# Designed miniproteins, single chains, continued (4): the designs that were tried, part 74

Each design is a single chain, and the fold is of that chain. pLDDT is the mean over its residues in the fold that is shown.

## One batch from the design tools (miniprotein)

Design m14712
Fold by ESMFold2-Fast:
Structure m14712 (fold): chain A 99 residues (1-99)
Amino acid sequence: MEAREKAEKLLIEGNKALSAGDYERAVKLFEEAIKYAEESGDKELLARAYYNLGVAYFNLGDYEKAIEAFKKAQEIAEELGDERFVALTKNLIEEVKKK
């Protein structure tokens, strides 16, 4: 399986775990997705993986790790010129800081 395809599949499985409320499993799946997204060189995939990792940590109540993951997603979005995704990650970081 190609690295990009493996990362996409892990993102899908992680999102299913999020929907099921299995946040610990979602974290593990998104961490694995990050590894394959890095191997693939697909920065959009990598940003999505970090964003989803942040969502999983937020749902676990691990707000510091959620902020770290969202900041990594934001940095990649800035490199890509994705102004909408930069704004989204900035807003999420500020909302997490209020907890």
Scores: mean pLDDT 88

Design m14713
Fold by ESMFold2-Fast:
Structure m14713 (fold): chain A 62 residues (1-62)
Amino acid sequence: GDLRKAELAYQKGEYEKAIEYFKRAIEKNPQDANAYILMADAYEKLGKTEEAEKYREKARSL
């Protein structure tokens, strides 16, 4: 599924592609706190610290 595709993209260093797949995974399961955490980590790898913190806060609210 999309979560597995996101994790594989992340492992390959394809962080923008990983974020796309994590967003699709979250659309199907919006209560998946772990998917938000992994997406935040991908944003951090891209130097997008503000976006990373936003999604970490979202994960904490679930």
Scores: mean pLDDT 86

Design m14714
Fold by ESMFold2-Fast:
Structure m14714 (fold): chain A 68 residues (1-68)
Amino acid sequence: MSPEEAYRAGYLAGWEVAKEGADIETAKKVVETALREKGYSEEAIEAFLKGLEEGAEHAKAGGEAAIP
């Protein structure tokens, strides 16, 4: 997984985590552990986690996920 692919995957995952109302900090810990155990590079892990945070923030800021 390249850092660019990891960021994109993280962004989409963060969007879904926010839609589900799940805790982002818990999701980050679970994902970081899983990626480390699978042998992904620190750069890919950091990119994924950055994507996760930004995707969740974008969803919370009024993306299609939360239109009343």
Scores: mean pLDDT 75

Design m14715
Fold by ESMFold2-Fast:
Structure m14715 (fold): chain A 67 residues (1-67)
Amino acid sequence: GAAEGAAAGRAGAAAAGGDEQGIKRGYSSMLNTALSGGGPAAAYAAGYGAGQEDTRAGVRGVNLGAS
């Protein structure tokens, strides 16, 4: 689900070691394609992107989303 995508996105970004922007976008696109683009793929990709965005913006807004 989206939470799993967020965890994977963060791990992938960390492994990039500096080239996170390219890795984040490329990996999201490939992941969505590999999962056959259905509901689970869309949810996972959304979570992936949200996790990466939240990581970079977490400190600026601890309660930017919900709870």
Scores: mean pLDDT 52

Design m14716
Fold by ESMFold2-Fast:
Structure m14716 (fold): chain A 70 residues (1-70)
Amino acid sequence: DEDRREAILAEASATLALLHALIAHEEPTPLIEEAIELLQKATELYKQGKYKEAAELAREAERLAREAVA
């Protein structure tokens, strides 16, 4: 249950960071594109019940999205 909640929160956080990065740029940068791919993989892992792996990829996606705005 906690692993599932952690995955949901990590994906939500990554999604908000990605939206911020997309708003900050007129078009996606390579960092934004990589963040999108990682978030898509995180969602697929979540569907498979691999919550810890999903959370880890979502956190990496958030890191890249934040880096795109720095």
Scores: mean pLDDT 86

Design m14717
Fold by ESMFold2-Fast:
Structure m14717 (fold): chain A 64 residues (1-64)
Amino acid sequence: MKIVARTSHGETAALVAARELRREFPEAEVRVEGGTITIESEDEEVLERAAELLRKGGYEVERV
């Protein structure tokens, strides 16, 4: 399963957020493309926690 998060704050903001996600969820795959962050994990709890963190940071989060 994966989650996609988008922000208008630019690629630098997305890279900073991705670094934080990799620290909190080292078992998840985190990728950044421009202002879009993709998180992939087989653990539903990891994805839900990551989604909450991203939403609190002002990201629009979608489950794909």
Scores: mean pLDDT 79

Design m14718
Fold by ESMFold2-Fast:
Structure m14718 (fold): chain A 81 residues (1-81)
Amino acid sequence: MAERIAEEARRVYEHSRKLAEEAKKQGKTDLAKEFERISEEYRRLADEAERATTPEQLFDIEVRLALGTMRLALAEREFKK
């Protein structure tokens, strides 16, 4: 499970990083900053998932991934308006 959680976090990290670059190209500085924050959080979650040794740690990471995904969805919705 840790491997799959880490892979999911890495995919969201890459996606958020690309969104930050596109937001910068469009001059949407606040959104670019938000996507950069999301990217950094997911990079940290991927690292934590690789180091997780207990089911409780993995559950905590999964919850944080879900919350981050909601933040990303809201930011993407704002960006695509």
Scores: mean pLDDT 81

Design m14719
Fold by ESMFold2-Fast:
Structure m14719 (fold): chain A 68 residues (1-68)
Amino acid sequence: EEDVKKADEAEKRGDYETAVQYYINAGLKAYEQGDYEKALEYFLRAANLPASTPEVVQFKLEVLKKLR
């Protein structure tokens, strides 16, 4: 998806804040589509970046509840 491509591009240039936001957006879109595994993957990518935020942890927890 476009958001994942933009996140990857931002990460390559060291713009970790922008990369986190696009990964969060991609994860939320996957979550809304019912693709919880894909949503978790994007939130995990955001969480591994230096600019990750508390919101990423919250989104991961919401997805994990759906995968149980």
Scores: mean pLDDT 76

Design m14720
Fold by ESMFold2-Fast:
Structure m14720 (fold): chain A 68 residues (1-68)
Amino acid sequence: MESREEIFEEAERVLNGLALAARTIAEMPEVEDTVENMARVGAELAHIPDPTEEQVRELARRVSEEAR
C-alpha cells in the first residue's frame, strides 16, 4: 500500500535536491541555468544523503557536459 509518509519523504528529498541544484547552478556560470539541468542534478541528489557543496558542483558539471 502506498504510504502517505513514504510519498511525503520522497517529495521532500526531491524538493530539497531541486532547491540545492537550482542554487548551486545559479552560482556556476559554466552550467546553463535551465530547468532540465536543475531536474537532472536534483534527481541525482535524491540518491545522495547529505550532499556536500563540492558534490553538487561536480554533478552540475557532469550534467552540463552530458547535455552538450
Scores: mean pLDDT 73

Design m14721
Fold by ESMFold2-Fast:
Structure m14721 (fold): chain A 60 residues (1-60)
Amino acid sequence: SAKIEELRKKILEIQEEVLKLIQQYDEETDPEKRKEIEKEIKKLEEEGEKLNKELYKLEE
């Protein structure tokens, strides 16, 4: 279904963005900038979990 395809696409986009942020975190030496990257990663992981829960409900 279009809704399932849209959710899967959004989840993949979030996963890709998290991986890029983890790479940026590993390369960053400024502790304040690292904290901001950690906040963005956490925010994206929470959004991804929410979308995964919605996806599981639609696949029942």
Scores: mean pLDDT 85

Design m14722
Fold by ESMFold2-Fast:
Structure m14722 (fold): chain A 86 residues (1-86)
Amino acid sequence: AAPSKEFLEKKIKELEEKIKEAEEKLEKLGVSEKEKKELKEKAREEIENALNGQEVVDIDDVSEKEKLAGMIVSAELLKEKLKKLM
């Protein structure tokens, strides 16, 4: 049984709101577009490694900027997967 279209649409909207909120928080922290790109690239690599069966990495030493970038990238990747199910 696949998730309903309404459930998928609701989750996509929630992810879009989370991305927007995280983007606004990065702007408040004074993150440049270049720094944001670098943070997102690092977060993407960590997520891809985790998805390939690597153990969950302790992220207690990660900065607020890195956490926000990770939230954006994970939400974007999940959003893409949910769209493919519609």
Scores: mean pLDDT 75

Design m14725
Fold by ESMFold2-Fast:
Structure m14725 (fold): chain A 108 residues (1-108)
Amino acid sequence: SLEEKLAKVKELVKTVVATLREILREIAPYLTPEQKAQLEAIIERTEKELNANVDNPEKLKEIMREAMEEMIKIVSEIPDPEIAMLAQFRLFGLRKSFEEKLDEIEAE
C-alpha cells in the first residue's frame, strides 16, 4: 500500500540521517571547528529536506546526491589521508545504499 511504502521511506530517512551523524561523530577529532560546523549544517538541512520530500523518490535522490557532494568536498580536505579516504568511502557507500533501498521500496 502507499501508506506502507511511505512508512518505509520515512524509516529509511531516519536511518540515513542517524548514519550521517555517526560518521560525523567518528571523524570529529580530525576536523577543524569550521569543517565540523559546515558538516553539522549540511546534515541538519539534509534531514529537513528529506523529511519534506518523503513522497518524492527522485527528489530524495537529488537531495542525497547534492548533500554527499558537499560533504565529500569538505572531508577530502582532512589532513590525514586515511581518515579522508575512509570518510569519502562511507559517504559514497551511504548514498549508494540509500538509492538502492529507495528503488526496492518503489518496486514493491
Scores: mean pLDDT 89

Design m14726
Fold by ESMFold2-Fast:
Structure m14726 (fold): chain A 60 residues (1-60)
Amino acid sequence: SDIEELKKIAEEKGRKFTRAFLQLLLDYNNGDLEKAKELLIELIEDPSKEKELALELSKV
């Protein structure tokens, strides 16, 4: 599962995200797992971007 792969990456870096958030991250990248991984790493490195993106993703 792509969601499981993203969850493992987050956990390896000491972060825990909801399955719903990771699904939105995948959907935001049109199901592109590699782009979703890149964005996830960026969010882990800069938590301020997480709030802005979470707000944007909450729009559907």
Scores: mean pLDDT 76

Design m14727
Fold by ESMFold2-Fast:
Structure m14727 (fold): chain A 68 residues (1-68)
Amino acid sequence: GVSRQEVIDMAMEASREVQETLPFDSAGIANQKIGEVAAEAMADPSTSRAELRARLRKVKEEVKEQQK
């Protein structure tokens, strides 16, 4: 399973990446979704590192696709 520290580290890295690459509004939406994914991973001790990484990647891709 993923430790709380690993979830925090991965979520913070994803948050930093979206803040560097996306407009302010899109970065805000992405950060909210990243926070939700992190909270879900912390609540579910069966969540693997690979699953967490995939969920964070999906958030980034979905927000990028919503850009006009």
Scores: mean pLDDT 79

Design m14728
Fold by ESMFold2-Fast:
Structure m14728 (fold): chain A 79 residues (1-79)
Amino acid sequence: DEFEKKLKELEELKKKLEEAVKNKDVDTALKTLGEIQKLVKETMDKYPDDEKAKKAIEDFLLSLQPVVDKLGEMALEKA
């Protein structure tokens, strides 16, 4: 219930991150990634002994990797 709400928030942030990357808005994408990282940490800290929660977060982070890789390439080009 509460954990499912956190996963939904993470999926919404992932969508915002993907949109920012698509629009080549590196500053917004980096800010959104920071929000995702903070929410992931808060969620893991709240459910440290829940293997289902850990696996769901790991699966989410794996699904996030392609957009993070693309953002990294774009940030390097801007720098």
Scores: mean pLDDT 81

Design m14729
Fold by ESMFold2-Fast:
Structure m14729 (fold): chain A 55 residues (1-55)
Amino acid sequence: MEEQLNEAGGILARELQRGGSVEDALERAEEELRKRGFSDEVIETVVGRAREALK
């Protein structure tokens, strides 16, 4: 879990750094994480934390 959260967080951070709207970046990160085989729980945790931190 911890290692997966770290990996997922890194992917999300890279999508945010690519620019565009925050919502677009979060949606792209969610898509990429799902393609890489991350669970819904991991995706929701990482995306949720990022949305809270950025709001």
Scores: mean pLDDT 78

Design m14730
Fold by ESMFold2-Fast:
Structure m14730 (fold): chain A 76 residues (1-76)
Amino acid sequence: MLLTREQFLARLEADVAEIRAELGKVLTPEEYAAWQARLDEALARVKAATPEEFIDAVGEYNRLLAEARRRVAAAK
């Protein structure tokens, strides 16, 4: 990766904020809370990951982000 860990984490936090805003527009409060919990957990795993775990943690985060984006599209 060409980004520092700090720069990469800042981008992930921005991506979480963006998708949370989109989910909040289309989901019920209950479903929205469940998605927030999943996104927060995935982001926390990336932040806590060792160098060896980092790529896998980021991969899981990106998979969840893609799933969230599909859920937003399905609600339209």
Scores: mean pLDDT 78

Design m14731
Fold by ESMFold2-Fast:
Structure m14731 (fold): chain A 61 residues (1-61)
Amino acid sequence: SSEDERTIRDAAEELAEMILSGTPEEEAIARVGRRLHAAGLSPAQINRAVNEGLELAEKKK
């Protein structure tokens, strides 16, 4: 859904900002993953948000 797409994008941006602000990558991934799981997103959607967030963090470094 369009709502899930927004949630994925927002989560990816949040993950990137956490990493850029000095949060350890594994901790940032765990926090975002738990939130998305609680929101009812599938493992595939969670994996997409994490991968997009990691790519955003890398490109901004």
Scores: mean pLDDT 87

Design m14732
Fold by ESMFold2-Fast:
Structure m14732 (fold): chain A 60 residues (1-60)
Amino acid sequence: GFTDEQWRARLREAGLSDEEIERVLAALESGKVDAEVAELLRRVGLHWKARNRIPSSVSV
């Protein structure tokens, strides 16, 4: 699984505040995703989906 450090890095890059990051991490560690956390994860998913369309490293 992902480490907390990897999650923090990705969530921060998606524009989440430290408070929002800790909230998401707590929910993921407990396995209980609330509606609020689901909304934050949706925003993060959209961010990474958009970023994935911009090639910074082309797999040869």
Scores: mean pLDDT 70

Design m14733
Fold by ESMFold2-Fast:
Structure m14733 (fold): chain A 58 residues (1-58)
Amino acid sequence: MSPEELALRAAESREEAERLGADPAEARRVFQEAGRLVAERMSPELIGAIAAAMNAGE
């Protein structure tokens, strides 16, 4: 799996949350916290991809 694909998934999840009428701020927090925990167990490349996606989106 590529880090770019992981970043895209994170971005899409945020967009879907907004489409479902969820609070984008709350959705972002949940994804950020979950992503951080997952990234800590993943390779450094995946960690970078998740961090970049979160920072680029905000």
Scores: mean pLDDT 62

Design m14734
Fold by ESMFold2-Fast:
Structure m14734 (fold): chain A 100 residues (1-100)
Amino acid sequence: SSQQIDWFNQITSYFWTQVLNNNQNTTGQDMSQDQTDNIFSQFNTMINQGVQYLKNGDYNGMQNVVDDMVQYMVDNQVSVSVQTSMMMNMENSMMDTLSS
């Protein structure tokens, strides 16, 4: 629906702004494959929660999930490359949900 697309655009813009701002101020380190896999697993869980909020029109719930994802990246010193990959994965998952 148009409301879901509007919320998607708003939340995506918010998430990009938060990640870009954090990347300007935080020095990430190279991560092992095991660490990267664990982070991807946790992010996929958060993405799935966010998608459910988006489907239900719960913008506040979606925004809280994004805030949790950003905080998780900071707490785990996630590298810029991994953050970018997770953002792209989230965007693709949400677009697929809205287009179906």
Scores: mean pLDDT 68

Design m14735
Fold by ESMFold2-Fast:
Structure m14735 (fold): chain A 78 residues (1-78)
Amino acid sequence: SLEELLALARRGVEAAAAMAEQMVAAGRGEEAIARLDAAIAELEAALAAETDPARRAVLAVLLEGARATKARVEAALA
């Protein structure tokens, strides 16, 4: 179901955020930002090309999560 796919997407966002936090703690925050920028660009391109509403909803959750994680990493490095 779409609800199950959205729940899976949210778990993926949480896992990626935890990894980014570990990278910051390890002094790899700049690398974390570069990886998040690449992921955001790929997700933006995928969302722009996607016509299926359920897939668009999943991509939107992933994109919002990646942007939020990047903002937190940038704040931690400031």
Scores: mean pLDDT 90

Design m14736
Fold by ESMFold2-Fast:
Formats: C-alpha cells, structure tokens, sequence
Structure m14736 (fold): chain A 59 residues (1-59)
C-alpha cells in the first residue's frame, strides 16, 4: 500500500475509534505524502477530516 494511502487508512481507523489525537497525526502524515504526489483532491479530502479531528481532540 502506498504510504499516503496507509496513513490515511490508519487515520480513519483512529478517528472511528475516537482516538482523535492519533487521527490528527495520521491525517497530517497522509497530507504530506499526497502533497508530494501532487494529489490535491486527496489533500482537500484529508484536510477536512484533519480539521474535524482537531476539533474533536480539542486542538
């Protein structure tokens, strides 16, 4: 699995489990990989989830 896709899936798993701080870490990692790949659609998708995870984490 590509590193960006792996980080994204781990972020989703953490988010669904209520581990919002862990989800923030994985979504941030996924955004970095998708930016390096030039996949702006994936960056936008994950950025929305990162924003929600940050709100849930109280960050």
Amino acid sequence: MEKGDEAYKKGLEAYKAGNYKEAVRYFSEAITYFLEAGDMDRVREVAKLLAEALKKAGL
Scores: mean pLDDT 83

Design m14737
Fold by ESMFold2-Fast:
Structure m14737 (fold): chain A 55 residues (1-55)
Amino acid sequence: HMEEARKAGREAAELAIKSGFTKEDAYRAAVQAMMDLGLSKEEAEKLAREIVEEL
């Protein structure tokens, strides 16, 4: 479950950056993607920060 959520968040963040958006937009996209998979907002926000730092 966590692995799939993290993967979806990473894909959303990478797509945002590739499309010319900011790291802040990438963060928001990752949070939304992970919450859609059932993560809490707190958990999604924490993982999204880690994902964006890797970009």
Scores: mean pLDDT 83

Design m14738
Fold by ESMFold2-Fast:
Structure m14738 (fold): chain A 104 residues (1-104)
Amino acid sequence: AHPGTAEAHAFLRARDGEESEDAWASRDTPEVRAALEEARREARRLFEELKALAAGHPDAADIVAGATVVLSDAGEVIARVRFGAIYDANDNVLYGTEAELPAP
């Protein structure tokens, strides 16, 4: 079932934990780098799939805008998707139409 916008967003934010996000994502390890690069790719795919899945829902735009967070298998926030742009855990643009960063 499609999640409610506010409840799904609040649930994901509470589950992620701000401390875990900062502690984990700030680690400059090969594992974190690989996960972040994969999350960028997965966030693009998930954004498109979420848009398609939500297309029949009355609140599709709000679901896409407010409820999309890319998590690792451990439940850590790796990236966020907001208004057609993909942001990392530090709110840097990885991909999107706003202020897209150049590809590495």
Scores: mean pLDDT 50

Design m14739
Fold by ESMFold2-Fast:
Structure m14739 (fold): chain A 74 residues (1-74)
Amino acid sequence: LSEEEKEKIREQLLEILREAAEVLGLPLSEEELEALAEKYAPLLIKAIEAKDAEAYRAINLEIVAEMLAAGAAR
């Protein structure tokens, strides 16, 4: 992946996280969503570059779990 493609993945992940939080009614702040995107975008990029579908799935499940846990803590 190029640096431009990696940046696009980071931006798309943040947009997806914002949308998911809104749809699920999770009271996550913009700062919390940005922190999740910063944490998980590099891991997703590695899985994509490795073409590792299992890692990609595991990371997405971790994102969902962390969002739900963060939302439940409020």
Scores: mean pLDDT 81

Design m14740
Fold by ESMFold2-Fast:
Structure m14740 (fold): chain A 66 residues (1-66)
Amino acid sequence: ILSTTERALELIDSLPELSPFEREVALGLAQISVSVAKLALSRDPNPDPKAVEALKEAEKRIDEAI
């Protein structure tokens, strides 16, 4: 979960250096990674606070990048 969210953040951070096509692919992959992490956290009755914070940051960055 945390690793998946960290990967999504890495993809978002690379966006300014990517071509328009690569940017769309990277955003799509980041959105999928965040969706998977969010689903996994929703199944955990006591989620790791660090994973929750990382997920919120990733969601915020994706929303700002769209």
Scores: mean pLDDT 72

Design m14741
Fold by ESMFold2-Fast:
Parts: structure tokens; sequence; C-alpha cells
Structure m14741 (fold): chain A 75 residues (1-75)
């Protein structure tokens, strides 16, 4: 599903991250999405919020998060 694919891509971003703060925030959001049984709409909303948060801190991570959100929204 598009949600499962987004989760896999988030796990990959967490594993590749060299920023401990980003890793903890992304892990926390991922855990919440799993517990909620999140809908595609909820996943898109969460990813866009994360991208906005990281836009000034880690622009490359923010762009990757937006790309994942767009991919979920298209399916």
Amino acid sequence: SPVDRAIERLEELIAKSKNPEAQEILKSVLDQLRKLGATPEQVVRALRALADYFSGKDPELAEELRRIAEEVEKE
C-alpha cells in the first residue's frame, strides 16, 4: 500500500540520517502513524508537517519528506 511504502522510505531516511534529533523525531512520528493505523490522508498531513518543520533545519530532508507525501497522495 502507499502507506506501507511511505513507512519503508521513512525507515530508510532514519537509518541514513546523521542527525540524532531528526532520527528521534522521525521515529516518534513513525510510531504514532503505526499505532493510529493511519490513513493515507493522515500520513500525507504528518509528512508535510515534518517537511515544514525541517525546511529551515535540514532542507534536503524536508524535500525528501515532501516527495514521499506527494507519492502517497497520488495513489
Scores: mean pLDDT 81

Design m14742
Fold by ESMFold2-Fast:
Structure m14742 (fold): chain A 70 residues (1-70)
Amino acid sequence: SLEETKRLLFEAAVKAYRGEEISDEEYERILAAAPDPEVQKKIKEIFDEYKKTKNYIEFARKLNELVREL
């Protein structure tokens, strides 16, 4: 559901701000919860950018922004 997606994205953003790792299993759960392919694409883009940059602050900020868009 949309509310479940928002909750999972918010939890991931909080973990990132705390310097905690988001596991591959958590990432897959977030993707599976996405309500539509456009949201799933945005999630993938945010995680792909983090994989390249390792900028956890920007990663957390973008996840939080996505929650606000939904």
Scores: mean pLDDT 80

Design m14743
Fold by ESMFold2-Fast:
Structure m14743 (fold): chain A 80 residues (1-80)
Amino acid sequence: MEKELERLRELLERFRERLPSLSPEDQEIARETMRTLEEFIEEAKRSDPNDIQMQIRGQMLNIAAASELFLLERRQRLAE
């Protein structure tokens, strides 16, 4: 689980770095995703680090959040 949590924390930092450069609507989307990441990280800290279901959820959330960040960055480039 540690590698998944590290990746999620890294994604949170990247969202924070991008946030000021996004449109107001994309900032709202980014903040919602950041909140989801924060909530999962806190839940995972309270869970068994060997819980396979939590590991799977962490991996899926990593994919979903990374995809969202990619789409936000792409929209920013297209809007300019």
Scores: mean pLDDT 80

Design m14744
Fold by ESMFold2-Fast:
Order: sequence, then structure tokens, then C-alpha cells
Structure m14744 (fold): chain A 57 residues (1-57)
Amino acid sequence: MENVKASPQLVEMIVAYGKERGLVKEGMVLTGDSPAFQQLKSSFTPDIGDDAVITVK
């Protein structure tokens, strides 16, 4: 049961940015409650939902 409210392209851009900033690593799963996810969300527009799940590959 997974709710993703961001487009796949947007998720890939957020993950790439997070990897460059050292906020995320491969194999991580980010949820809205994660500090790393909150920082990524605050740095990007459009905004993404707090219930989104982002898998870092």
C-alpha cells in the first residue's frame, strides 16, 4: 500500500539532489516523517505530499 503524489520525474530529480547534498543514499526509503525527506521537500517546487514514499536507487 503506497501513496506517491509526486511524478516519477520529480522523484528522480529530488533523489539526485539529495544524493549530491549527502541527504540520501542508495537503498534508502524516505517517508514524510523523515528529516531528510522534509529537507528535500522544502528545497523543491512543486511541493510533494507528506504521505509520499521515495525509494533511493
Scores: mean pLDDT 61

Design m14745
Fold by ESMFold2-Fast:
Structure m14745 (fold): chain A 74 residues (1-74)
Amino acid sequence: SALDKKVYEEVNKKIEEIKKAYEAKDKEALKKALEELKKIIEEALAKKEELSEQVVDGLETGLKDAEELLKSLE
């Protein structure tokens, strides 16, 4: 669906930003990118009936991983 494609593109863009920040050891950029990723995932999951099951599963896993990483930065 169009929503699956949009979510896929937004999530992948944030994952690239997270990887770049992590490699640069930029904790502020990493935290910001993780918080933005969490928000994108939460907004997408609010519309999960419009998303494919595989995308929902990936988003739920990604949300958990992002929350664990954010907690490690506190």
Scores: mean pLDDT 82

Design m14746
Fold by ESMFold2-Fast:
Structure m14746 (fold): chain A 61 residues (1-61)
Amino acid sequence: KEINLEKVAEKAGVSVDIVKEIYDYYKKTGKFPSESEIFRKYGLGAEKYVNAVKALKEELK
């Protein structure tokens, strides 16, 4: 399935760069990055992190 990262970012209320980082990590490891890793790199709070991962999972199914 082709993932539209821009739509995921809009749905989650985060930048496309954050969604791309999460998706790239998932492609490399088969896992999503931890909330604390994303917080350290981007300052993203837990709620937005959860929303971004959920939106990306919905695209991936």
Scores: mean pLDDT 80

Design m14747
Fold by ESMFold2-Fast:
Structure m14747 (fold): chain A 93 residues (1-93)
Amino acid sequence: ELEKAEELINKGMYYMKQGKYDEAIKYFEEALKLLPEDHPLRPLVYTMLGEAYLKKGEYDKAIEYYEKALSLRPDDVGIQALLEEAKKKKEEA
């Protein structure tokens, strides 16, 4: 189960690197289905979904996923910075 989720996360990251954001999103969403709600990999997957949606210009979805990641890791300065950047890009669009 976890090994399959990690494989899906790796495939999603591979597609992110190639700029294939729709494929990346698909793999990250499948990974979330395999991870328990409290699993420590969930904030990473939410952050990756936020990045993928941000790269597609879907700012509301990017914000939603960064907020989900931050709800699980409220003291994560990196996720907070990504959320603020997504909000700024939405205002500047």
Scores: mean pLDDT 87

Design m14748
Fold by ESMFold2-Fast:
Structure m14748 (fold): chain A 55 residues (1-55)
Amino acid sequence: SMEELEELKEELNRLGVLALLQGHTELVERASELMKNPNPSIEEIKELIEELKEV
């Protein structure tokens, strides 16, 4: 749903900012690509969120 996607994008953005501050350039680049996509895969966003939580 659009609400789910919006919530996931907000979480991805928050974690992406933290990753940027920590120097995780590759993860930040992947987050930026998903944020630029108007119709991104929910699965890809969830996978990246989990990766970001591990660093």
Scores: mean pLDDT 82

Design m14749
Fold by ESMFold2-Fast:
Structure m14749 (fold): chain A 92 residues (1-92)
Amino acid sequence: KVEELLKKAEEYAEKAEEEKKKLIEAMVKGDEKKAEEYAKKLEEYAREAGLYASEANELLGLEAASEEEAREAARKNAEAAKKYAEELAKKA
């Protein structure tokens, strides 16, 4: 049970990281439309990863993060990626 939840958390985290890379590339290129699409996917996958990890922790008797905390963390990750991409664009 716990292994299945952790595997799903890892799968979604990997998807989030791929979308983060695409977001940064789109922002550096000035493609705002693509950047918005990738940011939404990043937030979605990061949130799912956090929820599965939280469920696994709950089953293990560890403190579980709330669904709201997972959403907020996902949003902060997307915002940080955008800021980093903007800094790279200024340097380029």
Scores: mean pLDDT 74

